Designed miniproteins, single chains, continued (3). Designs and how they scored, part 92

Each design is a single chain, and the fold is of that chain. pLDDT is the mean over its residues in the fold that is shown.

## One batch from the design tools (miniprotein)

Design m11387
Fold by ESMFold2-Fast:
Structure m11387 (fold): chain A 55 residues (1-55)
Amino acid sequence: MSVRLLAAMHDLGVTREQLEEAAKLVKEGKIDEAAKRVGATPQAVLNAAKVIEEE
């Protein structure tokens, strides 16, 4: 697990599985739904999804 992935999980307060689920929603264009699911802003979930995709 990368330091960036751990930081994203900690910042959002979610598990890796929840972060991956949010990333899938972002990929489908459901950014607002992903943000609501993890209790974060749309920008925060976009940043977290980028970490998952770049790993």
Scores: mean pLDDT 74

Design m11388
Fold by ESMFold2-Fast:
Structure m11388 (fold): chain A 68 residues (1-68)
Amino acid sequence: SAREKALALARETAEVVARLMGERLREETGLEPEITVEQVGETLFRGVARAGDVELERVIDASPLIDA
């Protein structure tokens, strides 16, 4: 369904964003980043990158893709 495709795209987007944040942290800290992606709501996916004591996070919302 269109909804399932939108949710899959949002998860994939969160994974890409988390990797990009991780690459930035590796450049800034010289440490290997830890990358996680989790579903935190019905349409919400949270990407996290962590290196040492530094953490970056971003939430991707699939709802605009479902409602459009």
Scores: mean pLDDT 84

Design m11389
Fold by ESMFold2-Fast:
Order: sequence, then structure tokens, then C-alpha cells
Structure m11389 (fold): chain A 90 residues (1-90)
Amino acid sequence: SEITEARRAAYKAIAEAGRAARANADEQTLAEIKQLLSEIGVEIDNLAAQGDVEKIKAITKMVQEATEALRRGDIEEAKRLLKEAIEYAK
């Protein structure tokens, strides 16, 4: 189903962001990003229960943008994008 595909894509993006954080961030920043990604996972499950495919897709894109910020070493931009994803999900 569309919702199952969107949720799967979102969790792949979350996993990739976690890998980028492990490669590019210090231990404290990694812990902070893991917490934000965990909260995003909860919001994705809530949106999936509501059938809100469009919000899941938008959040997935924001997580992917945060991953690119992590890869270029822009930790503050990555944290900003993940926090915005959480707020957008609500």
C-alpha cells in the first residue's frame, strides 16, 4: 500500500541519517541526533496510523536534507532540520 511504502522509505531515511551522524558527529552530538531520529520515528508511526502519506513524504525529505547536512559537517543545520521535521509532524 502507499502508506506502507511511504513508512518504509521514511525508516530507510532515518537509518541513513543515523549512519551519517555516526560517521560525522562527536559522541554528544550523535546522542542528540539519535534522540531526534527516535522522536521522528514515533511521529512517522502516528502519521501512518492516520493515513497521512503526504506528511510522511515531507518529513522523509527533511530527514534526507538533514543527512546531507551531516555529510558536509553542518551539524547545526542537521539538528535544525530534524527539529523542524518533528514540529511539522504535529
Scores: mean pLDDT 91

Design m11390
Fold by ESMFold2-Fast:
Structure m11390 (fold): chain A 57 residues (1-57)
Amino acid sequence: SLYEKGKAAYIRGDYEKAIKYFEEALKQGDPRAAQFLAEIYKERGETEKAEEYRKKA
């Protein structure tokens, strides 16, 4: 599962891979990925992207 791959990357601190997997999971209809994307973008200081994904979570 792309969501599981994204979560594994996030746990390792590999945010670039986590974003890639979570974006693909969300695009394929897995809404759980939106919460992690919001958290990652918030941690990176990308407030507008974080807010956009937060609304989808």
Scores: mean pLDDT 82

Design m11391
Fold by ESMFold2-Fast:
Order: C-alpha cells, then sequence, then structure tokens
Structure m11391 (fold): chain A 59 residues (1-59)
C-alpha cells in the first residue's frame, strides 16, 4: 500500500532523527497503547490504520 510505504519512510526518518535503530522504534511502537499510537500517527500526518498496518507488515 502506498500509505504503508509512506509510514515506513517517515518512521525511518524519525529513527535517524532520534539516533536509534528502525527496529528499536518499531519495538517501542508495538509496546504502546492504541491511544499512544494514535497520537504518533497524528504527529506523523498519517492515519492510525496505516501506522498499525505498517507495524503488522514488519512482523
Amino acid sequence: SPEVEKVLEKLREEAERRGITFDQLVEELRSMTDEQRGVWAERLGVSKEALDAAIEKLK
């Protein structure tokens, strides 16, 4: 999905900005509540559904 690929690109950029690995950021997101992931999706300018789908694809 183009939206999922966009989320993955934004997450890679965010991990680089924070000085952490992409895998570490994904693990943090998986550990979050649905509400916390909703806030993250809003800050990234993507839907929560696209963020959740991107995380699921990375299993």
Scores: mean pLDDT 82

Design m11393
Fold by ESMFold2-Fast:
Structure m11393 (fold): chain A 62 residues (1-62)
Amino acid sequence: SEEEKKRAIEEIERLGTRAVIEGADPQAVSDAVKEAIERIENGEDPEKVLEEARRRLQSAVR
């Protein structure tokens, strides 16, 4: 649903901001966030994309 898409996008953006604050490369975070949003906009499952983006962003914080 559009509501699920909006919530997933907002959460992905929040996770990206947190990753940068925690020391992740801003460019890598920007690329991951943009890719995840594009996937959701192209009709992929928002929950699946959010879970994958969360794992990717967590891995960027090292």
Scores: mean pLDDT 83

Design m11394
Fold by ESMFold2-Fast:
Structure m11394 (fold): chain A 74 residues (1-74)
Amino acid sequence: APLPSEAEMLLIAGRMYAGMGRVEASRGKIELAIEFYQKAVELYQQAAELSTDPALKAEAQAEIAEIQEEIERL
């Protein structure tokens, strides 16, 4: 199929927001970084919920854990 699944699209969107959060964190914009990280977590949670693929679920959960750790380090 030419388009990824809805769960895959949510995972991609989550990664984009995670990247934006890391950029803002590196600039010292902590409040904005947390906002982007929270959006990334929400998107990863949606991807995990919609997917029946154990690999995608595991990947989304691992990325959520990584972002939560990054927030705690701010």
Scores: mean pLDDT 87

Design m11395
Fold by ESMFold2-Fast:
Structure m11395 (fold): chain A 62 residues (1-62)
Amino acid sequence: MLTIEDIIKGLEKAIETESLKEALEGVKKAKDVDEAGKILSEKLKSAEDADRAATAIYEAAS
C-alpha cells in the first residue's frame, strides 16, 4: 500500500538533515516506488536517518 505520495509526505515531515532533504528531492523525481526505494537507500546511509524516514513514511501511509 506504499505510494510515492506517501514517501514524499513522510519525508517532508522528517527533513531535519541534508541527507533527508536530498532523499526527498530524489524521490520527487522517481518514476515509481521501486526507484524511490533505491534513492532512499543511496541517500540515507545512516541508520538514524533511515529510521526517521521509515517512521515518517509509515505514519503518512498509515
Scores: mean pLDDT 76

Design m11396
Fold by ESMFold2-Fast:
Structure m11396 (fold): chain A 65 residues (1-65)
Amino acid sequence: SDLNNKGKELFKQGKYGEALRQYGEAIGLNPEDAEAWRNLGDVLASLGFDKQAEGLRKRAEELEK
């Protein structure tokens, strides 16, 4: 989605809060957007929230099956 692409660009720029907002909005529009859940987890992992990131990654994997 456009929101996921925008979030990825912001994440690459180190704008983690803005990236989280884009991914959150993507999930709000489509709660089954596995890419948005995975990307949200990647941002949290980069911020040091590894356990929370793992939970979000597992949710994305569940949605992709």
Scores: mean pLDDT 85

Design m11397
Fold by ESMFold2-Fast:
Structure m11397 (fold): chain A 56 residues (1-56)
Amino acid sequence: SAVDALAQQRLELEERALAHLEEELRRKNLYDPAAIAALRAERVAEIEAWKAKLLA
């Protein structure tokens, strides 16, 4: 569906943003894999909630 395509596109944009953040944190010696994993889970949950609201 169009909603599924938009949700997938948003997930891809968020993953690219997290990749950039991860690279910045690694350069600054501030990289924390647990924090990145938590942010990823939060973004996925936000997108799934948004998708559910659009389908209601």
Scores: mean pLDDT 84

Design m11398
Fold by ESMFold2-Fast:
Structure m11398 (fold): chain A 61 residues (1-61)
Amino acid sequence: LSPEQEAFRQQLLKKTNEIVEEIEKEKKEDPSMTDDEADERLTKKVQEATKELREEQRKKL
């Protein structure tokens, strides 16, 4: 992998960990939130973070 691809992967992992912690906190604050709803939110936020990081990489090219 290129250094740019490795940097992207590291940033995505950090963002994913932050999102997971955020969702866990939201689930704790809202006991009515189902596991399915938490998973859906996690998936959407990770997809959005991935798109944002790809757009930032594209601008630097």
Scores: mean pLDDT 78

Design m11399
Fold by ESMFold2-Fast:
Structure m11399 (fold): chain A 81 residues (1-81)
Amino acid sequence: MSEKIARIIGLILRAVAALEEGRGEEAARALREAARLLAELDPSAKEAVEYLLEAARAAEAGDFEKAREYLLKALQAFNAA
């Protein structure tokens, strides 16, 4: 397993914690970085990347419910592939 995969997992965990604390901008930054690294690691993971970016936009807008929904969709898309 590459360092990049460990970094992506760490960023997703950080985003989850930030959403629970109501820190939308921190969650959005972590989600965008995770999406960037995932796109570099696996160009075929487009759906998961798009959901991570949507989660980041929702978090930045303060819609933490929507951010969690998109994050769950991203994880489901990644695990199903």
Scores: mean pLDDT 83

Design m11400
Fold by ESMFold2-Fast:
Structure m11400 (fold): chain A 110 residues (1-110)
Amino acid sequence: MSTLEAVRRADAEHRELLEKGQKIIEEYKKKADTAVERLRAASGDPELVAEFRKKVEEKIKKYEDELNTALGKGLREARKQIEEIMKKIKEDTENFVKEADALVARAQAA
């Protein structure tokens, strides 16, 4: 058995997981920033905007911490946990967009 080939395969898979995790966090941040900016533009309430932003920032930190923890696991467990975290991020992103859209609609109707 070639120990060098096993190491190279593990490094390649670990890099793929890191890149996927980084990309999903970057997409989450971009959509979150867009939602905050839309709410700020529509709302005359700076406190409401600040509360929404804080909620988003806390969730981003939580997901970054969860991804970093998962990446420290063995490759098989890391892949499984990262896939689960990515699904949660996707669902949470959709929920934040809907929440921001509802708040924008309410602010524009007022």
Scores: mean pLDDT 77

Design m11401
Fold by ESMFold2-Fast:
Formats: structure tokens, C-alpha cells, sequence
Structure m11401 (fold): chain A 75 residues (1-75)
């Protein structure tokens, strides 16, 4: 495993964790925390794209969109 591949795996794990936490904050009514975590997911997706991990970046963008939809529904 190259250093770049390891970085992509770490970023994927972090992005998925932030997306999951964002959904939990939506369930609790903390939409501000959910928006902050959603933005972190988007930032990680951009970094994955820069590393060439295009499929992982797309998956994280999809998770961020799902969180955004849940935030809109909760407002």
C-alpha cells in the first residue's frame, strides 16, 4: 500500500464517520452541528478527488447530499 492509498483510506473512514454523525445530529435536532459535519464531508470528498480516489469522492458527495436533504426536511 502506498502512502497515497493509505491517506485515501483514512480520509474515506473519516468522511463516512462525519456523515454518520451528521445524520445523528439531525435526528437530535442539532442542525447547526449537522451542517458543520456535512461541510467536513464535502471537504474530505474534495481531498479524495485530488488524490485520484474518484469513486470514494463520489460516494462521500452522495452522503453529504443525503445529509443536506435530511437537514432541509428537519427545518
Amino acid sequence: MSERELEAEVLESLGRMYAWLAEKFVEKGDLEAARELREKVREIAEELERLGALELAEELRELAERVEEKIREAE
Scores: mean pLDDT 85

Design m11402
Fold by ESMFold2-Fast:
Structure m11402 (fold): chain A 74 residues (1-74)
Amino acid sequence: SEARELVLKAVAADIMAVAAEIEGNKEAAELFRRASELFLEAARALEEGRYEEAERLRREGEELYRKGMELLNK
């Protein structure tokens, strides 16, 4: 299900946040945490039938995740 995929993305983002903290990259960790929150909000919006909001939140989460990865791989 799409909601399950969003929850798995949130979990992946949380794991990346922990990894970034261990490496001392606080900025990347914060981006990954925000991405995780957005993926969970997207999953909730999807379950409530708010499909356009879910897609917006998912894309915002993916953008923050990408920025976190860019900072972590500097």
Scores: mean pLDDT 88

Design m11403
Fold by ESMFold2-Fast:
Structure m11403 (fold): chain A 81 residues (1-81)
Amino acid sequence: MALDELIKKYEEEIKKNPNDANAWLRLGVLYLEKGEYEKAVEYFEKAIKIDPNNKPAWETLAIAYEKLGEKDKAEEYRKKA
């Protein structure tokens, strides 16, 4: 229940400010915690598109790709973090 409340909060935040890279990053982390790795990847990619210098977004994208079994992509993104 607490995770779904946080997801809803950050979904409302991105509706108000679609260029808030941190809101996209936080949504990605919440979906990672839920085990929805493909959705986490989508949100981390959005964060990186808005702010390519967001090191935490690159790190968490690498983790999400590891969870999906895409080891080569995980290694590539980890090096960019």
Scores: mean pLDDT 82

Design m11404
Fold by ESMFold2-Fast:
Structure m11404 (fold): chain A 60 residues (1-60)
Amino acid sequence: KEEVILKLAAEMVVRHTGELLSKEAAENGLDIEELAQQVAELAKRMSLEEARELAEKYGI
């Protein structure tokens, strides 16, 4: 049960971060493609514990 919740939280954090980065990049003229690669790399290295902390920080 907890393992499933942590996996869902990780997926939601990655999705939410992607949406925020797209908005932020558009507003500040940043390279969306470069930021997307950084987020993907972070997601690969992120542990379930780190995902949980991010989910709590963003209220997910």
Scores: mean pLDDT 62

Design m11405
Fold by ESMFold2-Fast:
Structure m11405 (fold): chain A 57 residues (1-57)
Amino acid sequence: MSLAERLIVHEAGLSEEQAREVARMVRAGASAREIAERLGIPETLARGMKAAVEALD
C-alpha cells in the first residue's frame, strides 16, 4: 500500500480497497469531483485525498 493510500485509510476512514481506488483514479487523471461522485463523499474530502496522492506518490 502506498504512503498516500495509508494516509487515506487512517485520516479519511476509508477501506484499503477505497484508498487504492482513489489513488488509481488520481493517477488516471480523475478530478476531485469525479472521485467524490464515484465514492459518494464530499468534493472537499476528495480534493484533499487527490492532493495527498499527488504530493506523496
Scores: mean pLDDT 81

Design m11406
Fold by ESMFold2-Fast:
Formats: structure tokens, C-alpha cells, sequence
Structure m11406 (fold): chain A 59 residues (1-59)
């Protein structure tokens, strides 16, 4: 799995968390997803960007 695919997977996991708890911020969800996947926090900005794009698409 490429770096881009890992970031996409983290964004999907973060989006699932936001959908389960709408009061959870995208940042909190992205941080948890990165932690669950064992990815470094340096990916946080890119994951947050993708989460925001996915949320806009679903709204």
C-alpha cells in the first residue's frame, strides 16, 4: 500500500468516527485514525484535508 493509500485509509477511518459522533472534530478523528494505523502525526495535515473534502461531499 502506497503512502497516498495509507493516508486515504486513515481519512476513511476518521470519517467513520465523525459519522458516529458528529460532535467529534475532524482533527480528533484524524488523530485517532492515524494512531490506530500506526502512522506518524506528520500525516495529520494531509489526512485532515481529505477528511474535510469527504465531509463536504457527504453534506
Amino acid sequence: MSEEEKIEEAAEKALEKVEKDPDMSGKEAAEEALREMGLPEEYLPEVLKKVKEKVEKKL
Scores: mean pLDDT 76

Design m11407
Fold by ESMFold2-Fast:
Structure m11407 (fold): chain A 95 residues (1-95)
Amino acid sequence: MEEMAEHLREAEEALRKGDLEAAKEHLRKAISLLEPDVQELMLEELDRVRTLEEARLLLAQLKMYLGSQGDEELGEEGQRMLAELYSRENQLPLR
């Protein structure tokens, strides 16, 4: 989907520049192209995003979801992003 790819690219560019508000706007546009059930879930996650790192995590999750729908390239990108984010700390601090 050309429109989806454009919004994801714009979100990634905004994150690279450190512009959280622009990144969230482009992520919102990408999410608006998803099925209603997935759209609702992803919009809830987007509303909770407060940092560039959280926005990168949501972008990675969205890319992996699109990979599961047949976009192999986006799925690979999402998987790499998640691996990079978690490589700095292998587990969530919950204790």
Scores: mean pLDDT 77

Design m11408
Fold by ESMFold2-Fast:
Structure m11408 (fold): chain A 58 residues (1-58)
Amino acid sequence: EVIPQEVLEAVARLVREKGYDGITDEDIEELAKKLGVSPETVRRALDVVRRMLENARA
């Protein structure tokens, strides 16, 4: 299952703006609607971005 690049970029921007801990289920649903994808796709993109940030921080 491939996550679209634009979804990853949008999620990364949201993380930069609010921080990972500041992102709510409502933010996930709103972003999914804006991008025309499922909330599941946004959650998977969040997991990818989280792993990238953890690797960069370590």
Scores: mean pLDDT 77

Design m11409
Fold by ESMFold2-Fast:
Structure m11409 (fold): chain A 65 residues (1-65)
Amino acid sequence: LPLYRAVEDFVARTADELSLREGDEVVVLGVDANGNYLAQSLRTGEVGRVPASVLEEVGEAEVPA
């Protein structure tokens, strides 16, 4: 899955959004019709929507073999 990193702090305003701190890593699961990413935080395991503007692509998430 594509690995992204938060470029700034983001505070969830609803239960469907994901709160992130600058530097948090997430895997992107999908994109909604409004351009928000559905992402899972690697720090907390929580899933939620994040604006695309707060994320940058840094690689791919790997699972140990």
Scores: mean pLDDT 76

Design m11410
Fold by ESMFold2-Fast:
Structure m11410 (fold): chain A 70 residues (1-70)
Amino acid sequence: SASAPLGALMLAAGLSDETLAELEARLKEIWENSKSKEEFLEKVRELLDELGLPEELKEALLEMVRKLLE
């Protein structure tokens, strides 16, 4: 899937399997409910903020998602 590299990076960051599964499920939900690439990216940013990830990791994940949507 287009989100597979995101899951791998989150696992490498030392996240629990439960947190990774929740992130993947919420990313799918956001994708299904988003009307545009811009809306999807904004909601992904909000999700990453809710998870309390380091800023550097959030920026890396958002850039990867942007590239996958191109």
Scores: mean pLDDT 70

Design m11411
Fold by ESMFold2-Fast:
Order: sequence, then C-alpha cells, then structure tokens
Structure m11411 (fold): chain A 72 residues (1-72)
Amino acid sequence: MEEEAKKYIEKGREALAKNDYQKAVDYFEKALKLNPNIKDPEVYFNLAVAYKKLGQPEKAEEYRKKAVELSK
C-alpha cells in the first residue's frame, strides 16, 4: 500500500542520516517493491548515494540516472 511505501521511505531517509547505508538500501528497495510507481527523484538519489557508499558504483549510477530522468 502507498502508506507502507511511505513508511519505508522515511526509515530509509533516517538510516541515511545515521550513515547506515545497507539499511537505507533495504528500506528504499522495500518501498519500491510496495509501490513500483514511486516518481520521487529523492528516493533514487538516496539509493545512488547509499550504493556508492557501499562500493557498488554500477547500481549507484543506475539509480542516479533514474533520479535525473524523474527530475525533469
């Protein structure tokens, strides 16, 4: 449901603030599974940052490009 997806986005944002990049990825990916139509570019920029910090540059670039596309 949309409300559950929003809860996971908020948990992901909180995890990023604590530099818990793995939890941030886990929460944002749960949000995307619950609502694949999330068009908020911030979610994708946050995933890109988290993946870059986790040493996964290919996934970081994928999400960065999606965030830029949604920012138009």
Scores: mean pLDDT 84

Design m11412
Fold by ESMFold2-Fast:
Structure m11412 (fold): chain A 66 residues (1-66)
Amino acid sequence: SAATERLEAEGRAHFESLSEERQQVLREIGERLRRIGDGVDVMLALLKAGASLEEAKEAGRAVALA
């Protein structure tokens, strides 16, 4: 959507205004957050497939910590 495109453009402009060292830190934080999101998606998919909460949490944790 136009709103998403605007937020992404504003985010990129702010990121590009930062020092190279701060950009690197933000990239590392973004990578970690992305992996956490992937882990949540795996957990939810397993729960929908009928896996136990414990099994789903273990699989999600493994993906998030990879």
Scores: mean pLDDT 82

Design m11413
Fold by ESMFold2-Fast:
Structure m11413 (fold): chain A 64 residues (1-64)
Amino acid sequence: MKKILLVAGKDLEKTEEVAKELAEKLGMDEYIALANYSSEEAREKAKEIEKKEGAEVYLAGLSL
């Protein structure tokens, strides 16, 4: 099953950099960085991706 790391933060560039590094360290197949998403919106997005792609989605939140 595909593993996707979904990372939500304040700054898209910083969040994308962290998401890429964490995905590489954790052996994730893909990563997605989100900016300006609330914790609730990020969780709903993770569920949507899991359902559409049949993937296991891991969610992380950043204060960046």
Scores: mean pLDDT 80

Design m11414
Fold by ESMFold2-Fast:
Structure m11414 (fold): chain A 72 residues (1-72)
Amino acid sequence: GEKERLEKEIEELEEEIKRLDEEIKKLMEKLRENSDAPIEEINKLIGEILRLIGEKFQLELEKRKLKEELEK
């Protein structure tokens, strides 16, 4: 039971990481295409991208921890 539970949690984290990665790529593309936008709008996009990168980093750390538990 425990191994199967950890594998499922890892899969769920991998799916969420993939979603965040796709969202980051979309926002980075918006930033590139809207380089002539007002600075306030550019700053909001940058802030959102950085927030998502931070969330992705936290999920990657959690995934690593679960993988280490699975290897024991």
Scores: mean pLDDT 84

Design m11415
Fold by ESMFold2-Fast:
Structure m11415 (fold): chain A 90 residues (1-90)
Amino acid sequence: SEKEAVIRRGLRALARILRLSRTKSPEDVLAEMKKEYEELKPYLSEEVNQILEDTIRKMEEALKAGSSDEEIRKILEEGVQKAVEALDKE
């Protein structure tokens, strides 16, 4: 179904962002996450959108505060886990 295709696209995008977080700077990962989110947000539920927006905001705040790459990666990992769980319930 169309809805199922959108969910699979979202899951693939989140998996790609996590893969990038292992080799790219937090700034580059955040930029890629924002780009993917802008493309997907019209198709995602309000719950998933709120989780992703909160994750992006927390990553931006952590970068501005000079947090370590490890701390920023943990924010991303927690946000992605919540988003995946919300998508799986749809």
Scores: mean pLDDT 85

Design m11416
Fold by ESMFold2-Fast:
Structure m11416 (fold): chain A 65 residues (1-65)
Amino acid sequence: DKERQLEVVEAAEESAKRLIEAKDVTGAQLLLDAVRQMAAAAKDPEVRERLEKVAEEIEKGIKEL
């Protein structure tokens, strides 16, 4: 169900923001790996694109810590 997958994406987006704000590098790296795996497995292009964007934001956040 695409709606459930989008809810997971929204949860990942919020988790990414909190981990970066908390400067939790280890947590951010674990979430990045999970998000990349989810993006690779995603069949819906909108879900994949949003997960790829979350991964990009996490990578940028870690680089700036």
Scores: mean pLDDT 84

Design m11417
Fold by ESMFold2-Fast:
Parts: C-alpha cells; structure tokens; sequence
Structure m11417 (fold): chain A 81 residues (1-81)
C-alpha cells in the first residue's frame, strides 16, 4: 500500500474517532499519521507545514482530553471533503 494511502486512512480514522468521542482511538490514528509524515519527510517528500500543524493540534487536543476541541477540528476536516 502507498504511504499516501496509509496517511489518508490514518487521518480519516482519526477524524471518525474524534467525531465519535473516541479520544484513545483518535490519539492512536493521529500518532500513526505523524509517523507516516515523518517517514515521508525523511525520504525528501515535502509535506504542507499547515497540514502537519493541524494533525499535531488534533493529536494534542485528543491527548489532553479536549473532546470538544478535537471534535471541532474533525468537523472542519469532514466539512471540507
């Protein structure tokens, strides 16, 4: 499977978990997404810094138990698709 497909799946899973209030699942999914981003960047792939910041913010909100903040960001990502 392509790393880009894996990244997309991890983001979608994190968004779904956040919308459902599953903070542990969201933390796991966004942590995987950041690991994929790190791997791609180590291979010289340029990832949008704003996208990286958004994923980091979603992970932070989920890790801090900020369910409303995580859900708000997930809703924004879902609305843009």
Amino acid sequence: MSPYMQLGQSINQGVDNSLNGDTDGAVSSFSQALSIIDNLQSQGVSIDPQFVSLVQQMLSNSSNGDIDGARQLAQQLSSGR
Scores: mean pLDDT 78

Design m11418
Fold by ESMFold2-Fast:
Structure m11418 (fold): chain A 83 residues (1-83)
Amino acid sequence: AEEDFKKGVEALRKGDYETAIEYYRKALAQEESAEIYKNLGIAYIRLGKFEEAQTAFEKAMALASPVEQRAIELLQKTLLEEA
């Protein structure tokens, strides 16, 4: 899970959004977390897949602490305004 997540983050940094999504999905199959769903949502926004991004962010919010929820809401709003 952690290794797949790290590979997803590396792919996201390189702009390889499809590869990032593959690694995040592998990480989620092992263990669900708000952080993985949040990063999956970011990758989907970068690809213009807004419906998939919304679903990922909804999953992230459901698993997140109140502090993380505020951060995810701000991030989603910022990314959608830039898209």
Scores: mean pLDDT 81

Design m11419
Fold by ESMFold2-Fast:
Structure m11419 (fold): chain A 116 residues (1-116)
Amino acid sequence: LEAELRALVDRLAELLERMGRPEDAATVRALADLLLAAPPEDFRDRARTFLEAVAGAVLALPELSDEDKARVRALREAALARLDAATSVEEVLAVLVEFLRGVIEILERALAAREA
C-alpha cells in the first residue's frame, strides 16, 4: 500500500504539473512525505490534511467540468467518512489509494479531452 500510494502521488503530481499547477504538485508531494513519516497516532490527521489538499488543488482546476468537480467532491466525502471509521494505518492507506485512483482517472480524462 505505501509503495502504491507513492506511485499514485507521483502520477497525480505529474498530472498537476501538466495542467500548469507545479506549486500544487510540490505541495502534494511534500504532504505525502509528511504523511508517510507520521507516527501511527498522527497518521489519520495527516491523511485528512493530505486528502483535503489534493481535493482543493483538483477542485481549483478550471479545466474540470461541473460534473467532474461533483465527482471529486463525492470522492472526498466518501474518503473522509472512511478515514473517520479507519482503525489502522493500513486502512488509512487503503482509503487514500482508492481516493487518489478516482481523482487521477478524472484528471486523465480531462487532459485527454484537452488533447483531442
Scores: mean pLDDT 84

Design m11420
Fold by ESMFold2-Fast:
Structure m11420 (fold): chain A 90 residues (1-90)
Amino acid sequence: VLEQLRRVMEEALEAIRKAPSLEDAKKIAIDGINKMTQLILLSVKDLEEKKRIITLAAKYVKEIQNAKSKDEVIEIFRKAGEELLRIAER
């Protein structure tokens, strides 16, 4: 799962960098966060932990939506991805 999560994160980061517009970069980043979140939720059994992970992902999605530049999208996505990876590693 960790290798799959790292692959999703790296592929998304490269796609965000290559995105032709801020709107496209945001869509890629949100899709990446959602994919990583779904992968983590498959291995989580505790309902309260699932709620915390979903809440965390929603927070980062909102931050991506409010980003003013591709650099901000990259920074927020990187933080989200690193935090999600830490949760998956436990």
Scores: mean pLDDT 84

Design m11421
Fold by ESMFold2-Fast:
Structure m11421 (fold): chain A 67 residues (1-67)
Amino acid sequence: SPEERQRTIEGLRDQVELLDRVAAELRARIPELEAESEELGRQAREEARRLEDLARELREQARELEA
């Protein structure tokens, strides 16, 4: 139904917003983490990238549902 489809789209958008926020917060902490260890900073960048990639995938799913 259009109502169920819209709810799914909204849920995906909410998840994207959460993932974007968590990734941004993690990236903001990278300078602090790098001060402890360059490796820890790299791991944080990898995790932020993983969250960003997931957000991109969910954003594309929401777009397909709107089409």
Scores: mean pLDDT 88

Design m11422
Fold by ESMFold2-Fast:
Structure m11422 (fold): chain A 56 residues (1-56)
Amino acid sequence: SEELKRLKELIKEVEKLVKEGKVEEARKLIKEALEKGEISEEEKEILEAYLERLLE
């Protein structure tokens, strides 16, 4: 589905931003995706949890 495709793209973008030290940009990207209706609230929580794991 288009939603799954976008979620996979967001995961890759978050990984790239975290690797570059751009953690605030990664958090903003996740929030904007939710605001635009590109992801669900549950998917936002999954992405934020994934981001936290990347930082450990």
Scores: mean pLDDT 82

Design m11423
Fold by ESMFold2-Fast:
Structure m11423 (fold): chain A 65 residues (1-65)
Amino acid sequence: MEAGRRAAEGARAAAEAGDGAGAASKNFDQMLSGSREGAEQGARWAEESGDRLGAEIARKAAEKA
């Protein structure tokens, strides 16, 4: 139940911010620019921002690229 509450709060914050989606889009643009190198840079920025889930996704994308 606590996990569900935190997930809902995170989703609400993301929807309310809206800018979070814009920041993610910028990271994707960097990934596309260098493909593998861009994906690694995106993973580092995600780690710097504290987004562990985003970092894992970016790492997997870099391996597939």
Scores: mean pLDDT 57

Design m11424
Fold by ESMFold2-Fast:
Structure m11424 (fold): chain A 66 residues (1-66)
Amino acid sequence: MKIEIEVEVDTSDLSEAEKEEALLEAMAEGIQKGMELKKEIAAKDPSLDPEITVVVKADERELRAE
């Protein structure tokens, strides 16, 4: 079972430093949501081993974490 968590960040009005901070916060949020979903799925059906991918999109930039 594969689960993709997409977090979209609007960086159009942000400075370079604020963009970096926003991307890090978005990635942390996505990872947290992924961990919570994995625990919930395992609690309901322990036979499932979900692969969770977090994707952060900002303008034309894309960051991925497993």
Scores: mean pLDDT 75

